Designed miniproteins, single chains, continued (3). Designs and how they scored, part 71

Each design is a single chain, and the fold is of that chain. pLDDT is the mean over its residues in the fold that is shown.

## One batch from the design tools (miniprotein)

Design m10600
Fold by ESMFold2-Fast:
Structure m10600 (fold): chain A 82 residues (1-82)
Amino acid sequence: DKALEGMKKFAEGIESGDPEKMIAGGREAGQALYDEFGDEGAYGHYVASGEDVAEEGGGDKEAAESAKEGGKEGVERLRKER
């Protein structure tokens, strides 16, 4: 599941303070959702989220956990709407 793998990479980036991982993870999650739903808004949202968190310099384990859980819930919600 590319969307969940992207969210995992994003969370790992936050925990490690790796801005490239945050950006790549958000982009991968957004691209997977775009490929599945054709939703440009979801793509833009996940890409922007990765970039915004990268600018803030990341976070800690709690921030990583919140990103992982929120991202998973968002992906599951979009899939249920179909």
Scores: mean pLDDT 68

Design m10602
Fold by ESMFold2-Fast:
Structure m10602 (fold): chain A 74 residues (1-74)
Amino acid sequence: SLEEEIEKRLEEFLKWAKENYPDDLVADIKETLERIKKLLLNLYERGEITPEQALEAFDKVIETLKKLAEGELA
C-alpha cells in the first residue's frame, strides 16, 4: 500500500538520522515527516494525487529536511 511504502521510506531515513543527529532533532524530524505522511495520504484518498506523486513528494521532503538539518538551505 502507499502507506506501507511511505512508512518504509520514513523508517530508513530515521535510521540514518539517529546516527547523524541529536535525539531532539530526530524527534522533530520524525514529527514533521509523520505530518507530511498524513497530508499525502489524505490527498491520495481524495483522488488529488497518484501513489507515484505522493512518493516523489515524500522523497523531496526527506531531501529538503536533510539539507536543512545540515545547514545547506539555510
Scores: mean pLDDT 83

Design m10603
Fold by ESMFold2-Fast:
Structure m10603 (fold): chain A 71 residues (1-71)
Amino acid sequence: AREAAEEALRLAEEAGDEELAALARRALELADKLSPEGVEALKKAVEALKAGKLEEARKNVVKAIVEAELT
């Protein structure tokens, strides 16, 4: 969980997407509260970031945050 959030944050910062970086920091703060579904979404966000798919990455980071905050 934490490792995926840290990688998402690093990749978002490297992409220069400040909004996505802020969302990834929020996911990192919630890393210990992430459900298995939230962790999977965060891993999908990392793969999307590696592929340059910023919109898909954003959707998956938001999903991870929502899953953590609704538990």
Scores: mean pLDDT 79

Design m10605
Fold by ESMFold2-Fast:
Structure m10605 (fold): chain A 78 residues (1-78)
Amino acid sequence: RQKLIDQTIKLLDESDRRAREAGATPDVPGTIRSGAQQAEQQGDTDLAKQLQEAADSLPPDTSVEDAKKKVKEAGDKA
């Protein structure tokens, strides 16, 4: 559970870094959905559902910092 949350946060950081290198905006909702898919693959269906709901509720222009807070909240709810 905590490892999946940490992995999703790491994916957000990596997405932000790559976007900065490319002069682009990171796909925050898409990155959180990738985290949800990883949670589902590991059998954590509750965490996968919470991460998917977080991704679907976030505005596309959500900051990486706010996204990390939402990922942590999803982990607490699962």
Scores: mean pLDDT 76

Design m10606
Fold by ESMFold2-Fast:
Structure m10606 (fold): chain A 68 residues (1-68)
Amino acid sequence: SELEELLEELERLVRESKDPRVRAAAHELRQLIEEKGEEVDLELVRKALEAIKSGDFETASRYMRELK
């Protein structure tokens, strides 16, 4: 499923990223997904993940705030 693919990518970022900011942001996004479960907005998750991968932590924080 799309959710499983997103979670796998986040787990990879937490394990493999050399940037501690990327690891921290990916961990936070994973927690938000786990809290919301099936209610999570997958489009917002994708946008937050894309921002994390690009190092745009300000934009990532905005999307993660919308997920709450």
Scores: mean pLDDT 84

Design m10607
Fold by ESMFold2-Fast:
Structure m10607 (fold): chain A 75 residues (1-75)
Amino acid sequence: SAAEEALAAEARRLAGEAVRAYRAGDVQTAIDHLRRALEVVDRLSPARRALVLQELRRQLAGHPELLAELDRLEA
């Protein structure tokens, strides 16, 4: 749906902001953006949630510390 596409786009935007903050040395802001991205993802249907989470992991693939934080927040 258009609403789910908007939520997916917002989650990807927040993941991008997390990478930007992390590269600037602002680890806490990066974690806050990841937390917000997961809040948005939790509003998706289960099937779409799984796909968007895979997209976020791909987006964070160059940043193993952020991937570890995403895994911690998901647990």
Scores: mean pLDDT 86

Design m10608
Fold by ESMFold2-Fast:
Structure m10608 (fold): chain A 72 residues (1-72)
Amino acid sequence: HVTPQDVAEGSEEAVEALAPFLESDDPRDRRGAARALASSGSERAIEVLRRVAEHGSPEASEAAREALRELE
């Protein structure tokens, strides 16, 4: 169901690589990862952002909410 092009454009691998940076102590890494996940447009990336916005640390939650607002 997934083409090689879909994988290259921001599949599960990219989401898994970026997700740990949402909990980084560096605010630059948190915002960068959140924006990269949001710009990927993948359903998995949006699910991760919503989960972190609800259940992550205050800092990670803020970065995730800001990225999600850019989609709305």
Scores: mean pLDDT 73

Design m10609
Fold by ESMFold2-Fast:
Structure m10609 (fold): chain A 95 residues (1-95)
Amino acid sequence: DVELTIENLVKAGIPRSLAKALVARTAILNGDFETAVKIARELLEDGDYKTALRLLEKAVEKFPDNKEAWRLLAEVYRKLGQTDKAEEYEAKADA
């Protein structure tokens, strides 16, 4: 499971944020949207807005019909102070 994979990577000496990013990127590659979004939310909760942003940009490219990914991307831009981009992506989520 993904949580066990993250913990194993952390035990192997990989920083937790990087371990999360690696697992989430693999999830996106495999079409596992639920895992990618779950990890993006955890990164946002951890305050790692830059890693969450990079991950969510790839997620919306792979899953452009998933409104939750667009909403999370908008939330990350809002946390980064980029209000214009947040509003743009909120509109995509509401389409």
Scores: mean pLDDT 81

Design m10610
Fold by ESMFold2-Fast:
Structure m10610 (fold): chain A 59 residues (1-59)
Amino acid sequence: MEEAERRTEERNELVKPATAAASKVYDELGKDVTDEEELLKAVEEAAKAAREVLEQQRR
């Protein structure tokens, strides 16, 4: 139980800045977008921001 709980917290700590970055990018680009193509681009940019944060943490 202790090990599983610690593992979950470590994983949450690792992805926390990535999910925060993705949310900010999506809010900025997708907030008022009704065009499907622009909405897709907002999702792609959010995913890219999350990926970059995870890559920085890996180092």
Scores: mean pLDDT 70

Design m10611
Fold by ESMFold2-Fast:
Structure m10611 (fold): chain A 88 residues (1-88)
Amino acid sequence: DLLELAEELERLAEESEDENVAAQLRELAEDLRRAAELLKQGKEEEAKKLLLLTAITLALLGAEAYFRGDEELSERLNELAKRVASLL
C-alpha cells in the first residue's frame, strides 16, 4: 500500500532531528502519493519510474545515515527502499 508507505515516511520525517533528512523524506512521501495517483489513472510506466527513483533515493539516504553513524535510521530506510522496490 503506497499510502501506508507514505505515512511511514512522514512519521520517520517527524522523528528525524536532521531537517534536511526530514525534508527529503516528506518529498519522497509526496512522490509515493503521486505514484498512487498515476496508478489510478492507468499510467503504470510513469508510476513504476517514480517508484524506482523513490527506492533508489531511500537506499542512498540509508547509506548516508550509515556513514553518519545512524545505524537505526539506515536500517529503517533500507527496509522502506526494499518495500518500495517490491512494488515494481
Scores: mean pLDDT 87

Design m10612
Fold by ESMFold2-Fast:
Structure m10612 (fold): chain A 86 residues (1-86)
Amino acid sequence: IGDDIRKAHLEDGEGDYEMGLKLLEEARKAKESGSWSKEELIKKYETAAGYFYDGAIDFLKAGDTEGAKKSRELMDEAAKEREEIT
């Protein structure tokens, strides 16, 4: 039971992290293209940061402190890049 719960949290964390990476890459490409509104771009970065936050929490529940740190670092990067738009 304990190992299955940890595995579930690890899989959830990995899924959220991967979604965050996809959304961050899309936001970065959209920023470079200049075709998106500032509001749309900010929302994309905020959504990516939210996935990284959820991923970090799930990694911590799984006992993966390194995964949680990586996810938090990308959350901070997404927040910083969002601030560059405003």
Scores: mean pLDDT 85

Design m10613
Fold by ESMFold2-Fast:
Structure m10613 (fold): chain A 67 residues (1-67)
Amino acid sequence: SIRDELVARLVEEHGLSREQAEALVDKIEALLRGEISREELLAFARELGVPGETVTRLGTLMAIRLG
């Protein structure tokens, strides 16, 4: 699934734990559902050390693959 692909990328490329990667993907999904703000997603990503550009790119990929 696209979710599993994004989790794997976050673990392998950004050094996140599986739990951290899954939490970040949950936030990306919540943004796409309109449940959280872009600011909330970016703040969460910053706490995990993930660049905003990376999060935007992963969100775009998820939106394309789900729609």
Scores: mean pLDDT 85

Design m10614
Fold by ESMFold2-Fast:
Structure m10614 (fold): chain A 71 residues (1-71)
Amino acid sequence: SIREEIEKLQKEAAEAYEKGDLDKVLELSEKIAELEVEYVKETEGEEAGKKAKEKAEEIIKETKEELEKKK
């Protein structure tokens, strides 16, 4: 299921963060966000999916800015 895939990717992102692989953390975070948007769209409908996508894009932008500060 999409939920199980998100949980697996979240675990991989946590492991990448512990190893200091910030580029992999960003990549996994973007993939998680895409799956979360799809999950919301399937469970709550297309309009909720659009709002989830906008929120995900904002979070990814903030994550990129934070990771760039650590480089």
Scores: mean pLDDT 79

Design m10615
Fold by ESMFold2-Fast:
Parts: structure tokens; sequence; C-alpha cells
Structure m10615 (fold): chain A 62 residues (1-62)
């Protein structure tokens, strides 16, 4: 999706990090929990607001 690709570039996310975000959304995880998992697994430091924006972009792409 063009929206997902733009978001990945803006936030510095790999395809693997994007897939993790999608999985955690499907599991009903909070934005804070998604941010913690991204930091643990990929070393990516996103604020809860940035995670909220990413989540919205992903959901709009479905």
Amino acid sequence: SPIELAMMKDLGLSEEALELIKELIEQGKSNAEIAKELRRKFGVKLSRSQVSGAKKAILLSE
C-alpha cells in the first residue's frame, strides 16, 4: 500500500517491523505496548503518538 510505504519511510520502519505492528494490532495491544515491542525487537524508538499514527495508516490501508 502507498500509505504503508510512506509511513514506513517517515518512521524508519522495516517490513519486519511493519508486520509486527500489524500482528500486535490484531491482538488488540495498546499503542504503549506496540511501542515497547518495537523497541525490544527492532531498537526502533517511537512515541505512543507515532504508533497511533502508524496504526491509523495501516487500518486505512485495509
Scores: mean pLDDT 81

Design m10616
Fold by ESMFold2-Fast:
Structure m10616 (fold): chain A 70 residues (1-70)
Amino acid sequence: DVERGAELLAAAGHAALAARVLEAVRAARESTDPAAKEAAIQEALAAVAEIAAALTPEQQAALTAAEEAL
């Protein structure tokens, strides 16, 4: 779940990026215009890639451990 992933990222100190992902996902779900929906999806993907590049190995391991605990 993207929302759960964003919550874990916020807990890891990436609250601004997590909020950006959640807003892009919301925009994609609620958009009735295909072009606006596609733009929101691209923004979500860009934010996810930015987060992946920004996480330290320790933060990545902590998120993986939290997901495994589910």
Scores: mean pLDDT 67

Design m10617
Fold by ESMFold2-Fast:
Structure m10617 (fold): chain A 69 residues (1-69)
Amino acid sequence: EQKKIVEEMIKIYEEILDLIANTSSEEDVKKIHELRKRFEELYKSLKDEELIKELKKKVGELLEKYLKS
């Protein structure tokens, strides 16, 4: 369950970064806001310290890749 939440959050974060890189419409901006809200809701449901560390590591790797682009 918690592992599934982390997997979903990583996918959401990847989708947000992709939309930010390729934003071309008001619909894309609205989708980014909806995805960010869902990410925050899922984060509040995480209780497993090991999975939280894994999530932070993966999110950091994705952000670094985005910033180097």
Scores: mean pLDDT 78

Design m10618
Fold by ESMFold2-Fast:
Structure m10618 (fold): chain A 55 residues (1-55)
Amino acid sequence: NEEKIRELGEKMAEINGVSKEEAIEAVREIVDDVSELTGASKEEILEKGLKSLEE
């Protein structure tokens, strides 16, 4: 899932105008928190995030 975290983070960085490093760390933290709170897999959360960025 590191590849997906990096990919989503890089896309979020471009959309939000923040650094790639900052966005990648934010994505990792959010995915961990959402997975813990909802019981969803980290993979499912990452796939939903990536799909939301599709044109």
Scores: mean pLDDT 77

Design m10620
Fold by ESMFold2-Fast:
Structure m10620 (fold): chain A 91 residues (1-91)
Amino acid sequence: DAKKKLQKAVSLLTAAALIAIGTELGIELGLLSREEALADVEAARELVEEARKLVESVKEELSEEEIKEMEEMIERVEELVRRVEELVREA
């Protein structure tokens, strides 16, 4: 079921975004070590990659519009994770 796989991909992207936001706040508040923050960033990246693989697995069942929307969502979450990783590496 393509819809269930897309729903799972959205859930994974949501989880990745929340981890990234939590990691940024944790670093800013001094609650996370650099090592812990880098581990959280890696976990968020793995969730984004799992979401990308799910979207790829159902591409033939999706409209061109649905593919574009999912790719744009993945890119937005990737950009968020990348910015948080840069913050952690500069800390």
Scores: mean pLDDT 87

Design m10621
Fold by ESMFold2-Fast:
Structure m10621 (fold): chain A 60 residues (1-60)
Amino acid sequence: MVEKSDDPVEIGQSASLEALKYLEEGNKKKAAEALREGASFVKNETAKQGLLDGADYLEK
């Protein structure tokens, strides 16, 4: 892809799938990192906050 999608749903789904993969491996830190990275690409404040809250929950 020459550019990434600006769709917060697509970005959130991609980040959630990556985080889920790391959670299945027992790596909560990497799962939280995936959610925070996804949040950095999201323009929608509600979706961004949801990803950040999920990451915070995973890290403690």
Scores: mean pLDDT 73

Design m10622
Fold by ESMFold2-Fast:
Structure m10622 (fold): chain A 85 residues (1-85)
Amino acid sequence: TEGIEEAVEKLREAAEQARALDGKAAPTVANALEVSARMVEESGISGAELAADVLKGLARTVSAEPEAARILEEAAEHLREVAEK
């Protein structure tokens, strides 16, 4: 079972990957991942549930940038798994 601390680190790594993208959504995606990391750190499982929903929603709005959308979808799925276990 993955810990909350690992989920926070994964989100911060994902934010760094998002900042490396050349797309217009990159700064917004990176910021959303950083906010999600804080949400998980402060609220644990409840934070992971909320963050997963937010990131999944954002992935749909940035679908024109497939690399950014993929980072968000992978992060949301990881958070959903952490929250459900």
Scores: mean pLDDT 82

Design m10623
Fold by ESMFold2-Fast:
Structure m10623 (fold): chain A 74 residues (1-74)
Amino acid sequence: MAQALALKNLGNAYFNQGNYEEAAKAYHQAISLDPSLANAWKGLGNAYKALYKETGKLSLLEAAIAAYKEAIKL
């Protein structure tokens, strides 16, 4: 879906700006529209990992690992 790809690209743009929370939201919306987008799952994992580095919240690291596992399955 073009809409899901647009949301993934928006996530990439936010990630490149260092806006990891907005990046995670955009990737999550992309996955909600097309859960087969491996690159969106990988992007979500990268965003959560970046947020973990900023906050130290272990739940964000766990979320990153879960997202990477979904990307690998595809």
Scores: mean pLDDT 85

Design m10625
Fold by ESMFold2-Fast:
Structure m10625 (fold): chain A 56 residues (1-56)
Amino acid sequence: SLEEEIARLRAEVDELGTRLAEDIAQGKLTPEQAVELAREIQRLMDRIAELEAKLA
């Protein structure tokens, strides 16, 4: 269902966001890697917004 897809995407965003924040804090990512990962997280968030709009 759309609700299940949204839940899965939200879980993925939360996991990636936590890893990104931790890795940046510990200096594990290059600036370029951090930017690319942040862009990917934003794309997932945009997809969630699109799916939520379809449920409204």
Scores: mean pLDDT 83

Design m10626
Fold by ESMFold2-Fast:
Structure m10626 (fold): chain A 81 residues (1-81)
Amino acid sequence: STEAAIEAAARAFAEAAVKDPEKAKEALEEQKKELESLPPEVAEEVAKLLEEAFKAALEGDLEKAIELAKEAIRLALEALE
């Protein structure tokens, strides 16, 4: 399901940030470039949520990182409707 895919993606993002922060940061910057296809206001909010999720993962708060990443992914998908 779409919801299961969102959860899997959010979890993978958070785990990648903990395992290899440097590579995860590079991946985040690449993903932010892809957000340029979204409306600017949505792109800014999604980017902010992804940055907060990345910081939460680095601080060891994996649960918060997953929740923030899920919210970012949902907002991006909603904008594509």
Scores: mean pLDDT 81

Design m10627
Fold by ESMFold2-Fast:
Parts: C-alpha cells; structure tokens; sequence
Structure m10627 (fold): chain A 63 residues (1-63)
C-alpha cells in the first residue's frame, strides 16, 4: 500500500540522517576528499528519498 511505502521511506530517511551525522563527525576529525564524496552522495540520496516521500503523500491525499 502507499501507507506502507511511505512508512518504509520514513524509516530509510531516518537511518540516512543518522549516517550523515556520523559522517559529519568523521569529517570534523579527519577532513578528506573520500569523506566529502561519501557525505555528498548520502545527502543527495536523502534529498531523493524525501522527494519520493512527498510525492507518495500527495498521491495518498488525492485518494
């Protein structure tokens, strides 16, 4: 169902936010191009999932 898909996305978003927080702490200790690349990739993935969540919520409201 749409509700189940939204729930799964919200759980994945929460996990990615925690991963970003950990990567930010890692970068603060040892700034490197590798850590920046991982942060950027994870932040882009988070944006994508948040966009998908909003689209699914909008579809749910139309029903």
Amino acid sequence: SLEEKIKKLEEEIEKLKKEIEELEKEYAKNPSLETVARLTATELRLIGLEFERELLKKKLEEK
Scores: mean pLDDT 84

Design m10628
Fold by ESMFold2-Fast:
Structure m10628 (fold): chain A 56 residues (1-56)
Amino acid sequence: EVIKIEERYPGSTPEEEVKKKLEEKVKELEEQGYKVLDYGVSEIDGERVAFVIAEK
């Protein structure tokens, strides 16, 4: 099973804060037995979008 988790933040949110939250989510998924395939932060319509793609 492949899952995608996406969280949106205001564009004014510091990039380092978004990255830290993303890294915490990656760690949480790995601890739950998921294999993380991809993750990153994109900017869409002035928002920062953090995503994780994982499989189990």
Scores: mean pLDDT 81

Design m10629
Fold by ESMFold2-Fast:
Structure m10629 (fold): chain A 60 residues (1-60)
Amino acid sequence: GKAMGEGLVENVKESVKDNKDLLKEEHLEKIKKGVEEEAKEKGVEEYIPEAIKVIEEELK
């Protein structure tokens, strides 16, 4: 549901922010894949684009 999808996006944002200094470009693809798999397992695949956008914005 909506709350689950919004929770996924928020958790991704916090995780990326907390680990920003440790993340390299080579890790970005693995993180994106992990987020996509988690969204699919939770049934909130429609939130994948928003979660990916958050990752990209935090790592600029």
Scores: mean pLDDT 74

Design m10630
Fold by ESMFold2-Fast:
Structure m10630 (fold): chain A 56 residues (1-56)
Amino acid sequence: MEEVEKWVEKLLADESQATNLLKNEIPEELREEVRERYFEISVEEGIELLVEGVAA
């Protein structure tokens, strides 16, 4: 969905805000899908991210 893609784009644009966005800004209903999409993109780019720590 476009909403999920927009949030993922924000996470990619500013990694320093990733934790805050996932915990406080992204609607709870979208959080799981945004996290999954973000992981897929980060893996494709070969980037190791600490996003798993925020998902708990």
Scores: mean pLDDT 64

Design m10631
Fold by ESMFold2-Fast:
Structure m10631 (fold): chain A 77 residues (1-77)
Amino acid sequence: SEIEELEARIAADPKDAEAYYQLGLVLAEEGRYEEALEALRKSVAILEEQLENPGKNPLYLEAEINEGLLRIEMWLS
């Protein structure tokens, strides 16, 4: 599955922020919202450690936006 492929990428590179971001999106599509939030937060945390100006990075901005949208979805569900 896509989740298994993304988990394998993370196992090979625990600092793959894009893999965590994609994992968060796939988990959210499956309704696994708490796990999706954890994955998106991990993506953001990795980018904050790696980048001097994370707020200028498109992946960071997308991860933060999707975290916010997911929190709203969890509240509505």
Scores: mean pLDDT 85

Design m10632
Fold by ESMFold2-Fast:
Parts: structure tokens; C-alpha cells; sequence
Structure m10632 (fold): chain A 55 residues (1-55)
């Protein structure tokens, strides 16, 4: 299991690498970052502190 903050950071890192690999535009990258931020905020509002990740 990861903490919510560790999970969010991991998702941001993976999205940055995917954006570079797929040659996404700056606007597309920022849109994905905004989605991650919104998801993090929503999870915090729901009291989520940890995320179970499958290996």
C-alpha cells in the first residue's frame, strides 16, 4: 500500500514520462495534471489516506 501523497506523486511521474513518450502537448500534460490534482482533492475530502496497489 502507498500513502495518498505517494500514490499521487507516482501518478504524476508516470504521466510526465508517458507525455514525453507520446509527445503530448503542454496543454494535454497540464490537463492530465489538473485531473490528478482534482482526484487527490476528492480523495482527501473522502478521508482516503492510503491506496492499495496491485503488483
Amino acid sequence: MLSLEEFVELMRKRNEELAKKENLSERQVKARESTIEALERYAREQGVTEVKILE
Scores: mean pLDDT 74

Design m10633
Fold by ESMFold2-Fast:
Structure m10633 (fold): chain A 62 residues (1-62)
Amino acid sequence: MEKKKEELLKKIVEAVRNGDLQRMSDLVIELAKTMGISLDEALELAYEAAREELEARAAELA
């Protein structure tokens, strides 16, 4: 379960980076189904993962 969750979150972050909102939406739905959580909870996980990428890039530049 952990591996699939991390793979899905990585793909969601990549879709957000590419501006592919449809792919991001499909991946969030898949994450919710895989984890057995609500779409709202899956969207929160996706948002936190994308935010961490942005913060990591900012830290590397600082």
Scores: mean pLDDT 76

Design m10634
Fold by ESMFold2-Fast:
Structure m10634 (fold): chain A 75 residues (1-75)
Amino acid sequence: KAEELIAKGEQAYEDGDYETAIKYYEEAAKEALKKKDYHTAALAYDKLSEVYKKMGKYEKAKEYEEKAKELEKKA
């Protein structure tokens, strides 16, 4: 389930494993989008934005933040 993938991503993020956190959040977004669960997909994109900010990749962080806002409008 997308929620379980988000939880695994959060654990990886807390452990400082940003690459693993990104993988889990990307999979969570894909699973949520397959079910047209735009709220959960937006949450996963917000989490991706947060990880990319921690990595200093501000352009990617901004892209995911904007994608999350667009999905939240559909939710």
Scores: mean pLDDT 86

Design m10635
Fold by ESMFold2-Fast:
Structure m10635 (fold): chain A 98 residues (1-98)
Amino acid sequence: AEAAARAAEGAARAARAAAERGGTAAATAGGAIAGVGGAVGARIAGRRDGDEEAAEAGAEGAEAAARGSAQGGKEGTAEGARRGAEAAEEGARRAAEA
């Protein structure tokens, strides 16, 4: 459970760093990468811990981040990354409670 939360936080931080440093194109890529990273991390943590709920939340976060990046340029990327991070964090919290 803790590993999934750390993966989600790491992915969210990477997306924010990319957005701040690289401009619009980097921000879009960063949001998508953060979402995918969160999903992958959650899946790995879910397999080890048996927390499929964390894996599902990570996957939802990845999809939300990808959609936000595709739809809205810099503003959509920031919203997508934020929603992805929130979904992954909620998944990690539910896994910890389960």
Scores: mean pLDDT 54

Design m10636
Fold by ESMFold2-Fast:
Structure m10636 (fold): chain A 65 residues (1-65)
Amino acid sequence: DVARETAGLIRIVAIAIEAGLESVKFEGDEITVYAKEDTPEIRAGEEEIKEIAEELGYKFKLVLL
């Protein structure tokens, strides 16, 4: 369902901004999240994004810069 997928991707971007993540890349079937710091807030955002990504059928990848 394209509408459900779109809503999920918008939610991922909102979480990334609120958690203070550096950036999010959408690459085919993979979502890559970039973080410069390892804080409890960033970890919470990463976990929530991972859950949504996997529910939508995307592969989740985290890169610490």
Scores: mean pLDDT 80

Design m10637
Fold by ESMFold2-Fast:
Structure m10637 (fold): chain A 66 residues (1-66)
Amino acid sequence: ASLEDAREKILAEHPNNAELWNNLGDEYFKEGRYEDAAEAYRQALRLKPGYAIARLGLGKALEAIA
């Protein structure tokens, strides 16, 4: 399945699960899709503002697209 399929599944079944959004961000980052990774990490942080690992992931993604 594609990362687009994974995103659709999260939106349909578990939209408020911060851990799944963070995991999606990690997978986008591994594929070099840094803007998509940043948006997934932002969603994780909206759901869980104290999510330190998602904040770190967002910083790395933003650095990669700068």
Scores: mean pLDDT 85

